# Designs tried in a protein design run: designed miniproteins, single chains, continued (5). Part 60

Each design is a single chain, and the fold is of that chain. pLDDT is the mean over its residues in the fold that is shown.

## One batch from the design tools (miniprotein)

Design m18076
Fold by ESMFold2-Fast:
Parts: structure tokens; sequence; C-alpha cells
Structure m18076 (fold): chain A 93 residues (1-93)
């Protein structure tokens, strides 16, 4: 999914630009990092819709998990898991 790729790219750019998440899951960002976070969340939500996820609570929980990622390795693992879910959803259509 193009949306999964863009979500990953923007999240990595957000962290590079100074996005941090505290121990309570509260994010802090510069203006530049905040713009990348917004783009990453937008693309993540679109990717979640691609797997048929429409429940606002589930989407919120997935977004919060994504925003708690701190390293490139964690982001890459998240991408692999989401792409696997998209592939499995496409098999069930």
Amino acid sequence: SEHVKKAKEHMKKAIEAGYTVDKRGHGKATKEASEHVSEAVYHLVQALHEIGLTDGREIYERVMDFLNLKTDEEIDRFEEELLREIKEHEKRK
C-alpha cells in the first residue's frame, strides 16, 4: 500500500525533525515534526481503511500505538505487520 509507505516515511521524518513521545504516550513536536506526524497519521488511517477497519475506537488505538514508535526498527516492524494485514484482507475479499 502506498499509504503504508508514506505513513512510515513521514513518521521517520517526524522523529528526525524532533518528534518525541513521553512515558504516558503524549507526543511533543516542533512545527516541522508536527506536520510530518499529521501526514503520517493521515496515511495510516487510509491504510487502516484498506483493511476494512472503520471502527473509530480501533483506529484510535492503532494510531496511538503508531505514535508511540521511537526507532526506525520499530517503524519498519509496524510497516511489515500492517502490510501483512492488508495482504490477508485482500485474500478474504
Scores: mean pLDDT 79

Design m18077
Fold by ESMFold2-Fast:
Structure m18077 (fold): chain A 77 residues (1-77)
Amino acid sequence: SAYEEELRRLREEAKAFVRRYESDPARAAALIRELDAVTDLLIARMASASEAEREALLEEFRKGVAALKEEVRRRAA
């Protein structure tokens, strides 16, 4: 579905950001594993969700990714 495609796109973008800007390899690996796990969980939840619930889950994921990127930026500074 379009929601799953967007989740996967955001996940890959976030993983690329972590690989580029997180200088600690152990933290980078942990964040990448968390992104994969959260995305898999959200895709599973979306399978039985209404359209409104799918939109809410995608929006929450977008906010989480934005917060992750800001935290990585803060640690890089």
Scores: mean pLDDT 87

Design m18078
Fold by ESMFold2-Fast:
Structure m18078 (fold): chain A 100 residues (1-100)
Amino acid sequence: TPVDDMIDRGRQSISDLRTMRDNNSPFSDIRHFFLTSLNDISSLARQNGMNSLSDQISDLSSQFSQKSLTLDPSNDSDRDNGVQLGIDVLRQIIDLVRQS
């Protein structure tokens, strides 16, 4: 189902973010991957007529973008906090998708 596809994509994105963090990928690459993943899930929701869900995902993406501007990508603690914030947002999206 579209719901299962979005959940699987969200779970895969969490796994990929953890792998990127463990491999010490630059935060700019992690941030770009995360925002692209959110856009893909939002687009999939919209394509399946889940406009409210798509809007909620877009709002969460905007909130993350604003929050991430306060982080120093050269600071390991800020980088790790940014990755964890991204994972938390993806978990929130998976929960929203399950409720749809």
Scores: mean pLDDT 84

Design m18079
Fold by ESMFold2-Fast:
Structure m18079 (fold): chain A 55 residues (1-55)
Amino acid sequence: EKADKALEELKKKDPDVILVSAVNNTLYVTSKKDLSEVKKELEKKFGIKVVELPL
């Protein structure tokens, strides 16, 4: 799935990212790092949605 490949790319850029949920081409993640730029790249590259949840 596109979400699986997007998660792999995200973990390469931030190994400490926590996947909360993946549903309907949407990744719900949390991280101590600012993911704003990575989120935009992944949404554009894979056509998915990335939602960053607060810790």
Scores: mean pLDDT 76

Design m18080
Fold by ESMFold2-Fast:
Structure m18080 (fold): chain A 98 residues (1-98)
Amino acid sequence: SVDKAIEKRIEELLELYKEAQKAPREVIDEAYDTVTAMYEKLNLQEELEGARLAYEIITEKKSDKEVRAILEENRDNLKVLNGMYELLQRVLNLAKRK
């Protein structure tokens, strides 16, 4: 169901955040530039918002509690959550290559 998928996505995003925030700033910035350029070109505004939000939480070093609150506030916007997921996953994938 959609509700179970959203709950699973929130938990996955929190775990991805814990790992992504350990990445070098250079890697985080490269992921951000790539993902935001992609979403801007495709005119995917909600996914773009999600990517920007994920970048903000990483760079501001938000606590797990603050991140969970942000994810819960956006639980009904799957496109925003997907944009967050894409950025966090891109950070982790780039970190593995460097």
Scores: mean pLDDT 86

Design m18081
Fold by ESMFold2-Fast:
Structure m18081 (fold): chain A 91 residues (1-91)
Amino acid sequence: SLEDLVKQLNDENILKRLQAVIEIIKLFGEDESLVQEILAESLKKHETTYEAYEETIVELIRRLSEEAKKELAKYIDLVKDKKIKEVLENL
């Protein structure tokens, strides 16, 4: 469910958080090619894979359609990441 995917955005494992965003993109039928493009760019800009994955997760959510972001915003109280919250609050 979308609620379970939003809860997975709070996982301690950064790879599980990235998987949750990819599944959200798939659930809304949006362009999965964005994952490879944003991740590749982020990996070149950051010294650590953790920082690159954190930026990728936030940027993927930022690039979702306004409709998809509004659906995610229904679960905003479950989101712990401050940057993701800011994206969803400023719709």
Scores: mean pLDDT 85

Design m18082
Fold by ESMFold2-Fast:
Structure m18082 (fold): chain A 83 residues (1-83)
Amino acid sequence: SAEQKVVLTLMQIMAASALIYVMERNPNVSREQFRAEAEAELAGVEDLIAEVKADPDVPQSDIERLERLRDELRARIDAALAK
């Protein structure tokens, strides 16, 4: 369902955010490992957002919220890689 797609995408963004948080604070994770894992997580989020955007039953407000959360995740990854 449209609602299920939105919920699953939100859960994936939350999981990706938590993983990025843990990895950023782990001194044993190299910059290259962090980049590879972070980009893979972001790509997964992008794929789910594409599916949500393809569903005409998903409200535009939900799409905009998910895109905003994705942009915040991207900004966090970019900031972490700049350290």
Scores: mean pLDDT 88

Design m18083
Fold by ESMFold2-Fast:
Structure m18083 (fold): chain A 63 residues (1-63)
Amino acid sequence: GSAADLAAAEAAVAAQPNSALARYGLGRAYQAAGRPDLARAEFEEALRLKPDFAEARDALAAL
């Protein structure tokens, strides 16, 4: 991902802070940016919001 992808993901979370999908997207953007610490926190938040979110669970397990 690019800096523009990260900025877009951050904007999506700002617009929808309780969206598991927006949080998952931000986690993926942080992972692409080389920030696994921040990616983990966002994937954990996505799973808190949607515990059956398989993609977030799998992404967290892969960190």
Scores: mean pLDDT 84

Design m18084
Fold by ESMFold2-Fast:
Structure m18084 (fold): chain A 90 residues (1-90)
Amino acid sequence: SSSLRQQAEELRAQGEKAFAEGRLDEAIELYSQSAELARQSGDILLYLRSSDNLSDVLKAAGRTKESRELSLRSTAEALRAIGDAIDKEL
């Protein structure tokens, strides 16, 4: 929904501020919530942006394995969603 998308964007903005201020744990939580709401809203581009931001903050926090695993999962989910949308238009 548009409401979920708006909430996801607001959480992403809060996460960007937290990350810029070095509040890594808070940024991880905010970006995680943003990505989940974006996924629920069906906004694949916002989901990818929030997941990329989460991946970056996980790396900054030294959680490099989690960062790599998230990047692979979010990319795979996005490709599946795009593929499903294309198939439905055919």
Scores: mean pLDDT 85

Design m18085
Fold by ESMFold2-Fast:
Structure m18085 (fold): chain A 63 residues (1-63)
Amino acid sequence: MSNEELKKRAKELLEEISKLPETTLAIILKDAVETILKLIEENKVNDAVIEALKKVEEEIKKL
């Protein structure tokens, strides 16, 4: 996946989280996605960043 695709995916997740009720989990997920997006924009993408993005997506699917 390209950095541009990761950035778009992170932004889409952030928008999805913003539509959720403001629960502790939603706040944690929002902070995680904002951190991931910052790392992608700074071109600091590694396997850990990609794995973290996948974990956030998995958590959102459970809501």
Scores: mean pLDDT 78

Design m18086
Fold by ESMFold2-Fast:
Structure m18086 (fold): chain A 73 residues (1-73)
Amino acid sequence: MRRRFEGEIVLKGNRTVRIEGEYEEDDGTWTLTRFRIEVFENGKLVDEIEGDAGTGLRYLGKLVHEADEEAAK
């Protein structure tokens, strides 16, 4: 069974990240199959990535790190 999930994360520097994903259920285990990330700065779309869960998680980590660095500068 496939299910969709949506969420928003507010980062430093007036950035908002919209996350959209798809989960697949197998034997009671939920696996994130697809991940879409949209990055907004001051309400404008500045970046977008779509891929597998591993790519999405790595990109999210990079966005958080970059937002923290820019907030310090």
Scores: mean pLDDT 69

Design m18087
Fold by ESMFold2-Fast:
Structure m18087 (fold): chain A 99 residues (1-99)
Amino acid sequence: SQSKIDLLLQAKQIVQDGLQQALNSTDSSTAASIFYNAMQQAADLAKQAGSGRSYATSRRAAGVAKGASSWSADDVKKTITLEAQVVLDTLDKDIQQLS
């Protein structure tokens, strides 16, 4: 369904924009909060698309971000970058399956 693909493409954009905003933050707590909110929005869109794998992966990434608020800025930056890549790869696979 094109409408499901459109939801997942929107989720990809939110993940990319959220990662960029978080990486531009100088404060670990703010970076983690921005990334958490982006991952929650991506999870909601993946759920609407019926993409259970992308939903679960985005929810996991949100959980990691919540735990990262007390970490060093370098550790937060590395972790959210890695988690964003896993979420984006999963979204791409779900988009390919629907195409």
Scores: mean pLDDT 89

Design m18088
Fold by ESMFold2-Fast:
Structure m18088 (fold): chain A 109 residues (1-109)
Amino acid sequence: SLLEALEPFDLLVGSVSVPKEAVEAVRRYLEENGLSLEQALEELEEELRRAVEERDIELLERVMRAAGVLYQLAKEEGDEELARRALELRERAFNELVRLVLEELLEKH
């Protein structure tokens, strides 16, 4: 899966800058599996849906990071519409992550 291809970069992909190596790993994953960027984005949209249903904070973080890598790759390929969609998915994953973290903190008080 796309998320498995990004596991070696798990700690780095969450930072302000997306590593070039993570972008290259996703590009290779897509080429080796005959997948388009649009199909990878659709895979992440389904993973986001599952993460929300399962209240899986770790999966939400992984989806958010993977969406950031897809955003960078789409920008480098000049696909402004896919870049916008990837950014929107990242923001949606981040908002769900914040919501769940706040709910967990409130349950402890």
Scores: mean pLDDT 80

Design m18089
Fold by ESMFold2-Fast:
Structure m18089 (fold): chain A 92 residues (1-92)
Amino acid sequence: SEAARLIEQALEEVRKGNYEKAAELLTQAADVIAEKVDPSAIEPLRRLIEELEKQGKTKAAEYLRMSLDALERGDGKTAARYIKLAAKILKG
């Protein structure tokens, strides 16, 4: 899955403290998800949320939890919107 791969790469960048690169990767993942709902993005997204919460990036994690809820409902467009909001917060 392209979206899952991009979110996994964003998680790696977050672990390195490269928030701008993570935001770019999340924006790309959101565009993929907006075109097609991809359930394989759920687990990488959950791992990303946990890492952001560990780092105190509470607002970005909150938006990603809303995107996770939308993905679980099959709403890719809403999920993409919240991922992009998280990316904006993460970028500063």
Scores: mean pLDDT 90

Design m18090
Fold by ESMFold2-Fast:
Structure m18090 (fold): chain A 132 residues (1-132)
Amino acid sequence: DELEKQRREELLKRAEELGAKAGREAGELLKRALELLNQAKKMAEEKDPSTVPILDKAIEYTNRALQHVEAGDLASATYYTSQAIDLLDKARDLNPDTSPILQEARRLLREARRVLSDAVAERQRLVDEALE
């Protein structure tokens, strides 16, 4: 009984540590993406104001993803990161001046989504093993 309890506690601790590490890694990627998205928005305000609403929504979703990372909700963070990526995919061809910045922001968001998705799957595996 004590040995079973210890093994369960070790698996749950590993799940928590995995989530915390992935949250830190994804959080840094999301913050870098936000800096690039804000830069692209400033350029769009002067050169192509029609793209500003799409960039505002991408910034909103990226901020929501970051808030969920900080709250330890990696699944919701993954969802909002995916929403931001989908918006940037639609915006990619709208302005040549912002396209390189948006391409880099999209790359960082895709990297963050991979980190988050991998951690969500592995955390669930560890929790499921602990509950056997």
Scores: mean pLDDT 85

Design m18091
Fold by ESMFold2-Fast:
Structure m18091 (fold): chain A 74 residues (1-74)
Amino acid sequence: MKYELELEEVSREGNRVRLRVTAKAEGLTPGSIGLVYERALALARQRGGKILRATARVVDDNTVELEAEFEVEE
């Protein structure tokens, strides 16, 4: 699947971090939404965090937005 990911750190309060992931794809399918979600969670886990909340939404036919909130462990 061809897609482009844009990662943005929306906020950081101590050990609590919120990330926004915007993915643009050539025509979205149910599978492409799942891949974006899994990739965003993998990136959050690489930062050594406990996932507190993650939500995904379809913005348009080519764009998915994921917002993930996690707590970074020391």
Scores: mean pLDDT 68

Design m18092
Fold by ESMFold2-Fast:
Structure m18092 (fold): chain A 85 residues (1-85)
Amino acid sequence: SVIEELEKLLEEIEELVLKGLDYYNAGDYDKAKEYLNKAIQLYNEMLKLILENEDKMSDEEQEKMGQLLKRASDLVLRGRRIVGL
């Protein structure tokens, strides 16, 4: 389902943000930015998937989608602010 695809994208975004922050804390700023940029690309893929499928979603799926999107957005925004993107 679309929700399962969004959940998988969120999991991948979370892993990339965590790796980016780990590199930042280790002083590897180039790798930190590389991993955060990968997370941003997956976030953009998540947005595209939502836009292409929102008209097919039930009310319950739309609520779940909103929660997943908020979590992804918060993670990417936090990562960007810390790394300076």
Scores: mean pLDDT 89

Design m18093
Fold by ESMFold2-Fast:
Structure m18093 (fold): chain A 100 residues (1-100)
Amino acid sequence: SREEILRLLQEAIRLLLEAYDKATDPELKKLLQEAGYLVSLARELVLQEAPREEILRKIEEALRKLDEAIKLAKSLGDTELVELLERARELLERARELVE
């Protein structure tokens, strides 16, 4: 449902903001800011009842940025950040499935 998609995207935004606050690496912070912005755009598109293809594109762009952030967090040995980001990824993947 639309309400479930919105809930998943909002929870992903919350986790990304938490990860941003905990991150110290400036490159990681930039990736998290970019991912968060894309998730916020996807949420806005859902609220506007935009075409499914546009919503999916923004979720997929966010997932790509998030995968980069997870890879960087793993290289930095930040296990807590990796766990937060993997939870955000699971929420975005579920949101993508519901939009499809």
Scores: mean pLDDT 90

Design m18094
Fold by ESMFold2-Fast:
Structure m18094 (fold): chain A 80 residues (1-80)
Amino acid sequence: SRLERIREELQFLSDNILKKAETASIEEIDKMIETVKRVKEILDAHLTPEERRIVNEIFDDTISKLKEIKAKKEAELAAS
């Protein structure tokens, strides 16, 4: 279905962003978080309620995981 395709495509995008974040600087991760938030705002303006639920679920999870990766890198810098 259209909803299943959207979920699959967004999850693939999320997985690639998170992989890049593992080797990214803290500054780059902040830019990734801002980019994900901005894309979410743009998409929310053009989506059905059902599509919005999928987008919000995946993007909010992606932002949360990016914040976790950032926190781990900040802790590593503080320990050095």
Scores: mean pLDDT 86

Design m18095
Fold by ESMFold2-Fast:
Structure m18095 (fold): chain A 88 residues (1-88)
Amino acid sequence: TQKEIEELLRRAIRVVRDGIAEAKALAAQGKTKEALFVLEVSIGMALILYGVAKLIGKKHGVELPKDLVDEFEAALAEAEALLAELKK
């Protein structure tokens, strides 16, 4: 339902943001490999949650809320930018 989709999207956003924060903290300590691992896992988990939200939306004919999709895409872009920076 719409509520389930919103909960999945909010969870995906939190997973990405928490992953960014943890990766930054680890990188600041010189733990770059651990930072990369945490960030990659967080991105993967968030994409799975987003994928499930899209599947539920398609099955029930429910449009994904644009505000949450935009927020998720912004958080994902920030995570991918950090991932590229850490791989240097």
Scores: mean pLDDT 88

Design m18096
Fold by ESMFold2-Fast:
Structure m18096 (fold): chain A 77 residues (1-77)
Amino acid sequence: SDLLREFEERLTRLLVEAGVPEEEAELIARLVTTLVELGKVEQALEVIREFAEHYGLPEEAVRELERLVRETAEELE
């Protein structure tokens, strides 16, 4: 899906901009994208929150990541 490809690319970019190393950002984005594709939205949000705590991401960055996950999940309904 072009929507899921764009979502994965945007997640990766936001994670890198927030301070996550590129290779790790790509793995996290792939995992989150897979969970969203499977309809496991709450698990995708839990993954975002766990990695946000691990990397010490600002609350504003976490909100943007969570917003992107929720909006993409709604578009897939």
Scores: mean pLDDT 87

Design m18097
Fold by ESMFold2-Fast:
Structure m18097 (fold): chain A 115 residues (1-115)
Amino acid sequence: SPPVPVTGTLEAEFAEEEIRLHGERRRVVRLDRIRLEADTEETRRVLEEAFAEGFAAAQAASDAGADVRTVAEAFMKTVVDALEAAGYRVEATLEEHTRNGRPVASVKVVATRLE
């Protein structure tokens, strides 16, 4: 029988927060939650590396004053590109919600290694 495909899943939530810097109110987007699951140690390592690249892109977008959706889209695109470059087929979804009156964006990425 053909080998079973190897899969990994990465889930991340970004949330808008209001902070005070030098007495001024500022809106920032931060990573609130992360979940990573992988069938193999190799797939886990690849997902962790893709997450690190995606997180850097998300931080850059947040530092540039981007909204929750734009930050999450930068994260998702970077993670998808990294996983595809590593030979995985990727399915990604982005959903927007409101939690405690604040915008939240949830990203789910499923990576499967092709035979």
Scores: mean pLDDT 86

Design m18098
Fold by ESMFold2-Fast:
Structure m18098 (fold): chain A 82 residues (1-82)
Amino acid sequence: KVKVKVRGDVVEPEEFVIPIGLLSRILKHAKEEGAKIYLGDEEVEPTKGTIRKAIREKTPLKVVFTLPDGSSRTLELYLERV
């Protein structure tokens, strides 16, 4: 399982615990809907391996959404293994 702390363009900070496989699936769905996922400055595929790498390196995953009006929103996911 992984503890996820959500920061960035959010109404308020959120924290939750989720299985790594489910987080990977959610992020894949977000990418299919047009989001881009970054680890540091590099665009990445949201595999279980990428999530484990983010945890080990203590580097947040960034999820960038482009809205229909052309604006963007960025979510930062800080990950910790539990």
Scores: mean pLDDT 81

Design m18099
Fold by ESMFold2-Fast:
Structure m18099 (fold): chain A 92 residues (1-92)
Amino acid sequence: SLEEAEELVRKAEEYRRQGDIEKAREYADRAARLAIRALEELPLSDPRVDRALAILERVGEIYRDIGDLEEALELQVLAGVRALERAVERVT
C-alpha cells in the first residue's frame, strides 16, 4: 500500500540522517518496490499516482545521498516518464 511505502521512506530518511547507510538502503528499496507496483497497477487518472511519484522522488534522493547513483538514475527516469504521461493526460 502507499501508506506503507510512505512509512518505509520516512524510516529510510531517518536512518540516512543517523548515518545507517545499510538500513537506509533496505527501507528505501522496500518503499520503491511498493511505489513502483502502485504505478504499474494504477490508471494515469488516479490521484494516487502523484503519491507514488512523490515516494519515488524521496527514495531517489536517499539513493543519491548514500551513493547508489545507478538506482537513483533508474528511479528518476521511471518517475519522470510517468509524471510526463500523467501531465499529458490531464491536458486532454
Scores: mean pLDDT 84

Design m18100
Fold by ESMFold2-Fast:
Structure m18100 (fold): chain A 81 residues (1-81)
Amino acid sequence: AKIVIRAGPEDVKNMAIAALGIADSLGAKAKVSIEELPGEGVLTIETETKENAEKIYEQLKKFGIEHAEKKKGKKVEFELE
């Protein structure tokens, strides 16, 4: 299963760290990759199971919303594949 997140470059890096922490707490293996674009980043998180992907997605979506509130003006987009 795969999660794709589009956000500011700093937000994407913070979410990558959060995703790895969540995966570790679940005993899951996760692969993260970041593509840096002008003014934005794309984070891709790959997991072995849909259950772990859904748990990571839910926690990251909440994290992204809370982070955006602290840094008003940054856009965060989430997609679960």
Scores: mean pLDDT 71

Design m18101
Fold by ESMFold2-Fast:
Structure m18101 (fold): chain A 99 residues (1-99)
Amino acid sequence: DRAEEVRKLEVELKKILKEGLEAILAEDWEKFDKYLAELEALLERARRIGAPEKLIRLIELTIEFLEKMRELVEKGAKGEELRKLIEEFSKKVDEIKKE
């Protein structure tokens, strides 16, 4: 069931995003690398099953967002910089969902 597979990908994307952010805030880079690999595997699975283009774009956007968040935290960015990146990500997610 392709619809059920797509729904499972959406649920997993939300879990990986949450766990990836928690790893970044804890500066647990080993755990972050694990979640980034899981997210990249999720993207490959989405492409393989012919998931909706919006979902593929959301996964790609999430990968980019988490990589940027890691870079900012590693550079000692202040909470305001992190907040702005989170707000930008949320806006882009909403724009994709409204298409």
Scores: mean pLDDT 87

Design m18102
Fold by ESMFold2-Fast:
Structure m18102 (fold): chain A 85 residues (1-85)
Amino acid sequence: EKEKLLKEIQKNVEEAIKKMREGDAEGAEESLLKVAEGYEKLGDLDSAKKFRKMAKKTKEAIEKGDELTVESLITGLETMKSSLK
């Protein structure tokens, strides 16, 4: 169960990074909200809140063409993905 949830979180993080690189604001938000849902199912409510906030910030950054913020968020997601053991 926990391993399956962690794999789903990892897949949704990978999808979010892909959508962010494509400039797909809606797709990036949707993928990050799925990451938040995965953490909520794990009982990690703090991470779930963080990812819901990140989903909104990511959508706004892409819609504004704020490439520096998008690259910073991608770097954070890549770092987090490396920490999913």
Scores: mean pLDDT 84

Design m18103
Fold by ESMFold2-Fast:
Structure m18103 (fold): chain A 74 residues (1-74)
Amino acid sequence: MKELEKQTRLKVRDIVASAPTLLEGIDKAIDWIKNDKSLPQDLRDDIIANLERIKAYAEANPAMGEVLRNMIEM
């Protein structure tokens, strides 16, 4: 389970990093997780909740974009 979580988080990071904007990257990562039925529901819900929280912060403070992007990479 821990290895799957780490691999999933790394994939999310790569999706976000490849997008033109942080908000587009978060939306693409959430969409990917929602469509990957091989992932456990609890893991999907946890990662989506974290991405939604980061998205809310990014929408509220665009100047913090780099800091928020690094939070996804951790």
Scores: mean pLDDT 74

Design m18104
Fold by ESMFold2-Fast:
Structure m18104 (fold): chain A 109 residues (1-109)
Amino acid sequence: SPREILQLLLDLLEGKIITTKSIEELKQFLEEHRDELSLEVLLAAVQVLLLHSMGLLDDEEAVRLALEVLERFAEANPEIRETLLRVVELILQGRIGEAIELLRRALAS
């Protein structure tokens, strides 16, 4: 659901979700599951963008796959499309605190 997507993103950005996938495993997972609108695919895509924004991932193909997945989630969830795309923009800019605040406000409404 749209609310579950926003909550999962908030939990990930606040460090409440532990992921053990390496960069190589994240890329492979996104390539194999890119057409799936699952929360696991969403987490993998956001994790790639977080690693990229932190300078820990310099892989244009991985970032492209992650952005493609997130655009599909936005199209499939029109109620949260603007919020999701703004969160993605903030993550890419390294503005994680602002992304967290936006998600908290969206979930409070």
Scores: mean pLDDT 82

Design m18105
Fold by ESMFold2-Fast:
Structure m18105 (fold): chain A 92 residues (1-92)
Amino acid sequence: SEEFIEEQIEKLRRALREILKGHPEEEELLELFEKLIEKLKKEKDEKKRMKILLEVDIMLGLIAMAKALKDEELVERLVKELKKFLEEELKK
């Protein structure tokens, strides 16, 4: 289970870099994600950790789909929502 969580983190780190490659918010979102991961490593509730990782995975999937559709307005809106989610989770 811990190994599975670490594999999910690495998958998401890779997806984040690939999906946000060349975006102006790339570096800031990568920094926010790494801060979230450090916080999650201290979280003892595995279900809470998995839920947060799943929410990030869903948001990255939506951004990737918007990019495939070449809908730049939707990409910017979804990137802003991902940033807000990461910032709000870090405040908890």
Scores: mean pLDDT 87

Design m18106
Fold by ESMFold2-Fast:
Structure m18106 (fold): chain A 78 residues (1-78)
Amino acid sequence: SEAEEVELMKEFAKKLLAYVDELAKKDPEAAAKMLEESIRVLDEEIKTLKAEGKEEMAKVAEEIRKELEKKLAEVKAK
């Protein structure tokens, strides 16, 4: 179901952010690179979802992207 897919996307984002927080304590540059790559992959996914008319999933992916961009800015500020 779409609701199940959205929940999986949100759960993945939570795990990624938690891992990045731990990585940033040891290697901020590696954490930044991981976030940049994740954002790049999400940008491609959002484009595909919009092309397929999956507007609600695309909006959730865009919200996750904003969270990753915010974390990237925080990591780079260190």
Scores: mean pLDDT 84

Design m18107
Fold by ESMFold2-Fast:
Structure m18107 (fold): chain A 69 residues (1-69)
Amino acid sequence: MDVEAALRTMRENARALEDLAKEHEGTPLGKMYAGGAETIRRWAERAERDPEVAEQAARNSEVALASAS
């Protein structure tokens, strides 16, 4: 996978969890979704500094979103 494609995937997955967090705002579930989005944002930041981890981080972000759904 291209690093830019991996970063785009992570940012899209983080956005999806942020949207879920807004839908469940004020609930423990919403807080969990917000935490998941924040984690994926940190993975994307790490992948920008270390492109070798980008593909695995993108796959992990897909698993995180799937687990939230």
Scores: mean pLDDT 80

Design m18108
Fold by ESMFold2-Fast:
Structure m18108 (fold): chain A 79 residues (1-79)
Amino acid sequence: AERAAELRKAGEKGDESKIPELVEALRTGSPEERRAALDALYNLAKKGSKKAVEALEQIARDSRDEVGMEAALRLNELK
């Protein structure tokens, strides 16, 4: 729970230095941490982070689970 809150906070602050940590949380975290990292990457992408968009595209390609599907939907919302 606390980890998920910290991941979301990185997105709200626009902290691109946290993108590698967010990507690792999507690969190795709990379902709550994965959702939080996805939300944070989406917030960074909406703030204009090209690195966050690239990370979401990578997750949408590499993951066939609910998180990968959600990443693809979030990318569509950015258009």
Scores: mean pLDDT 78

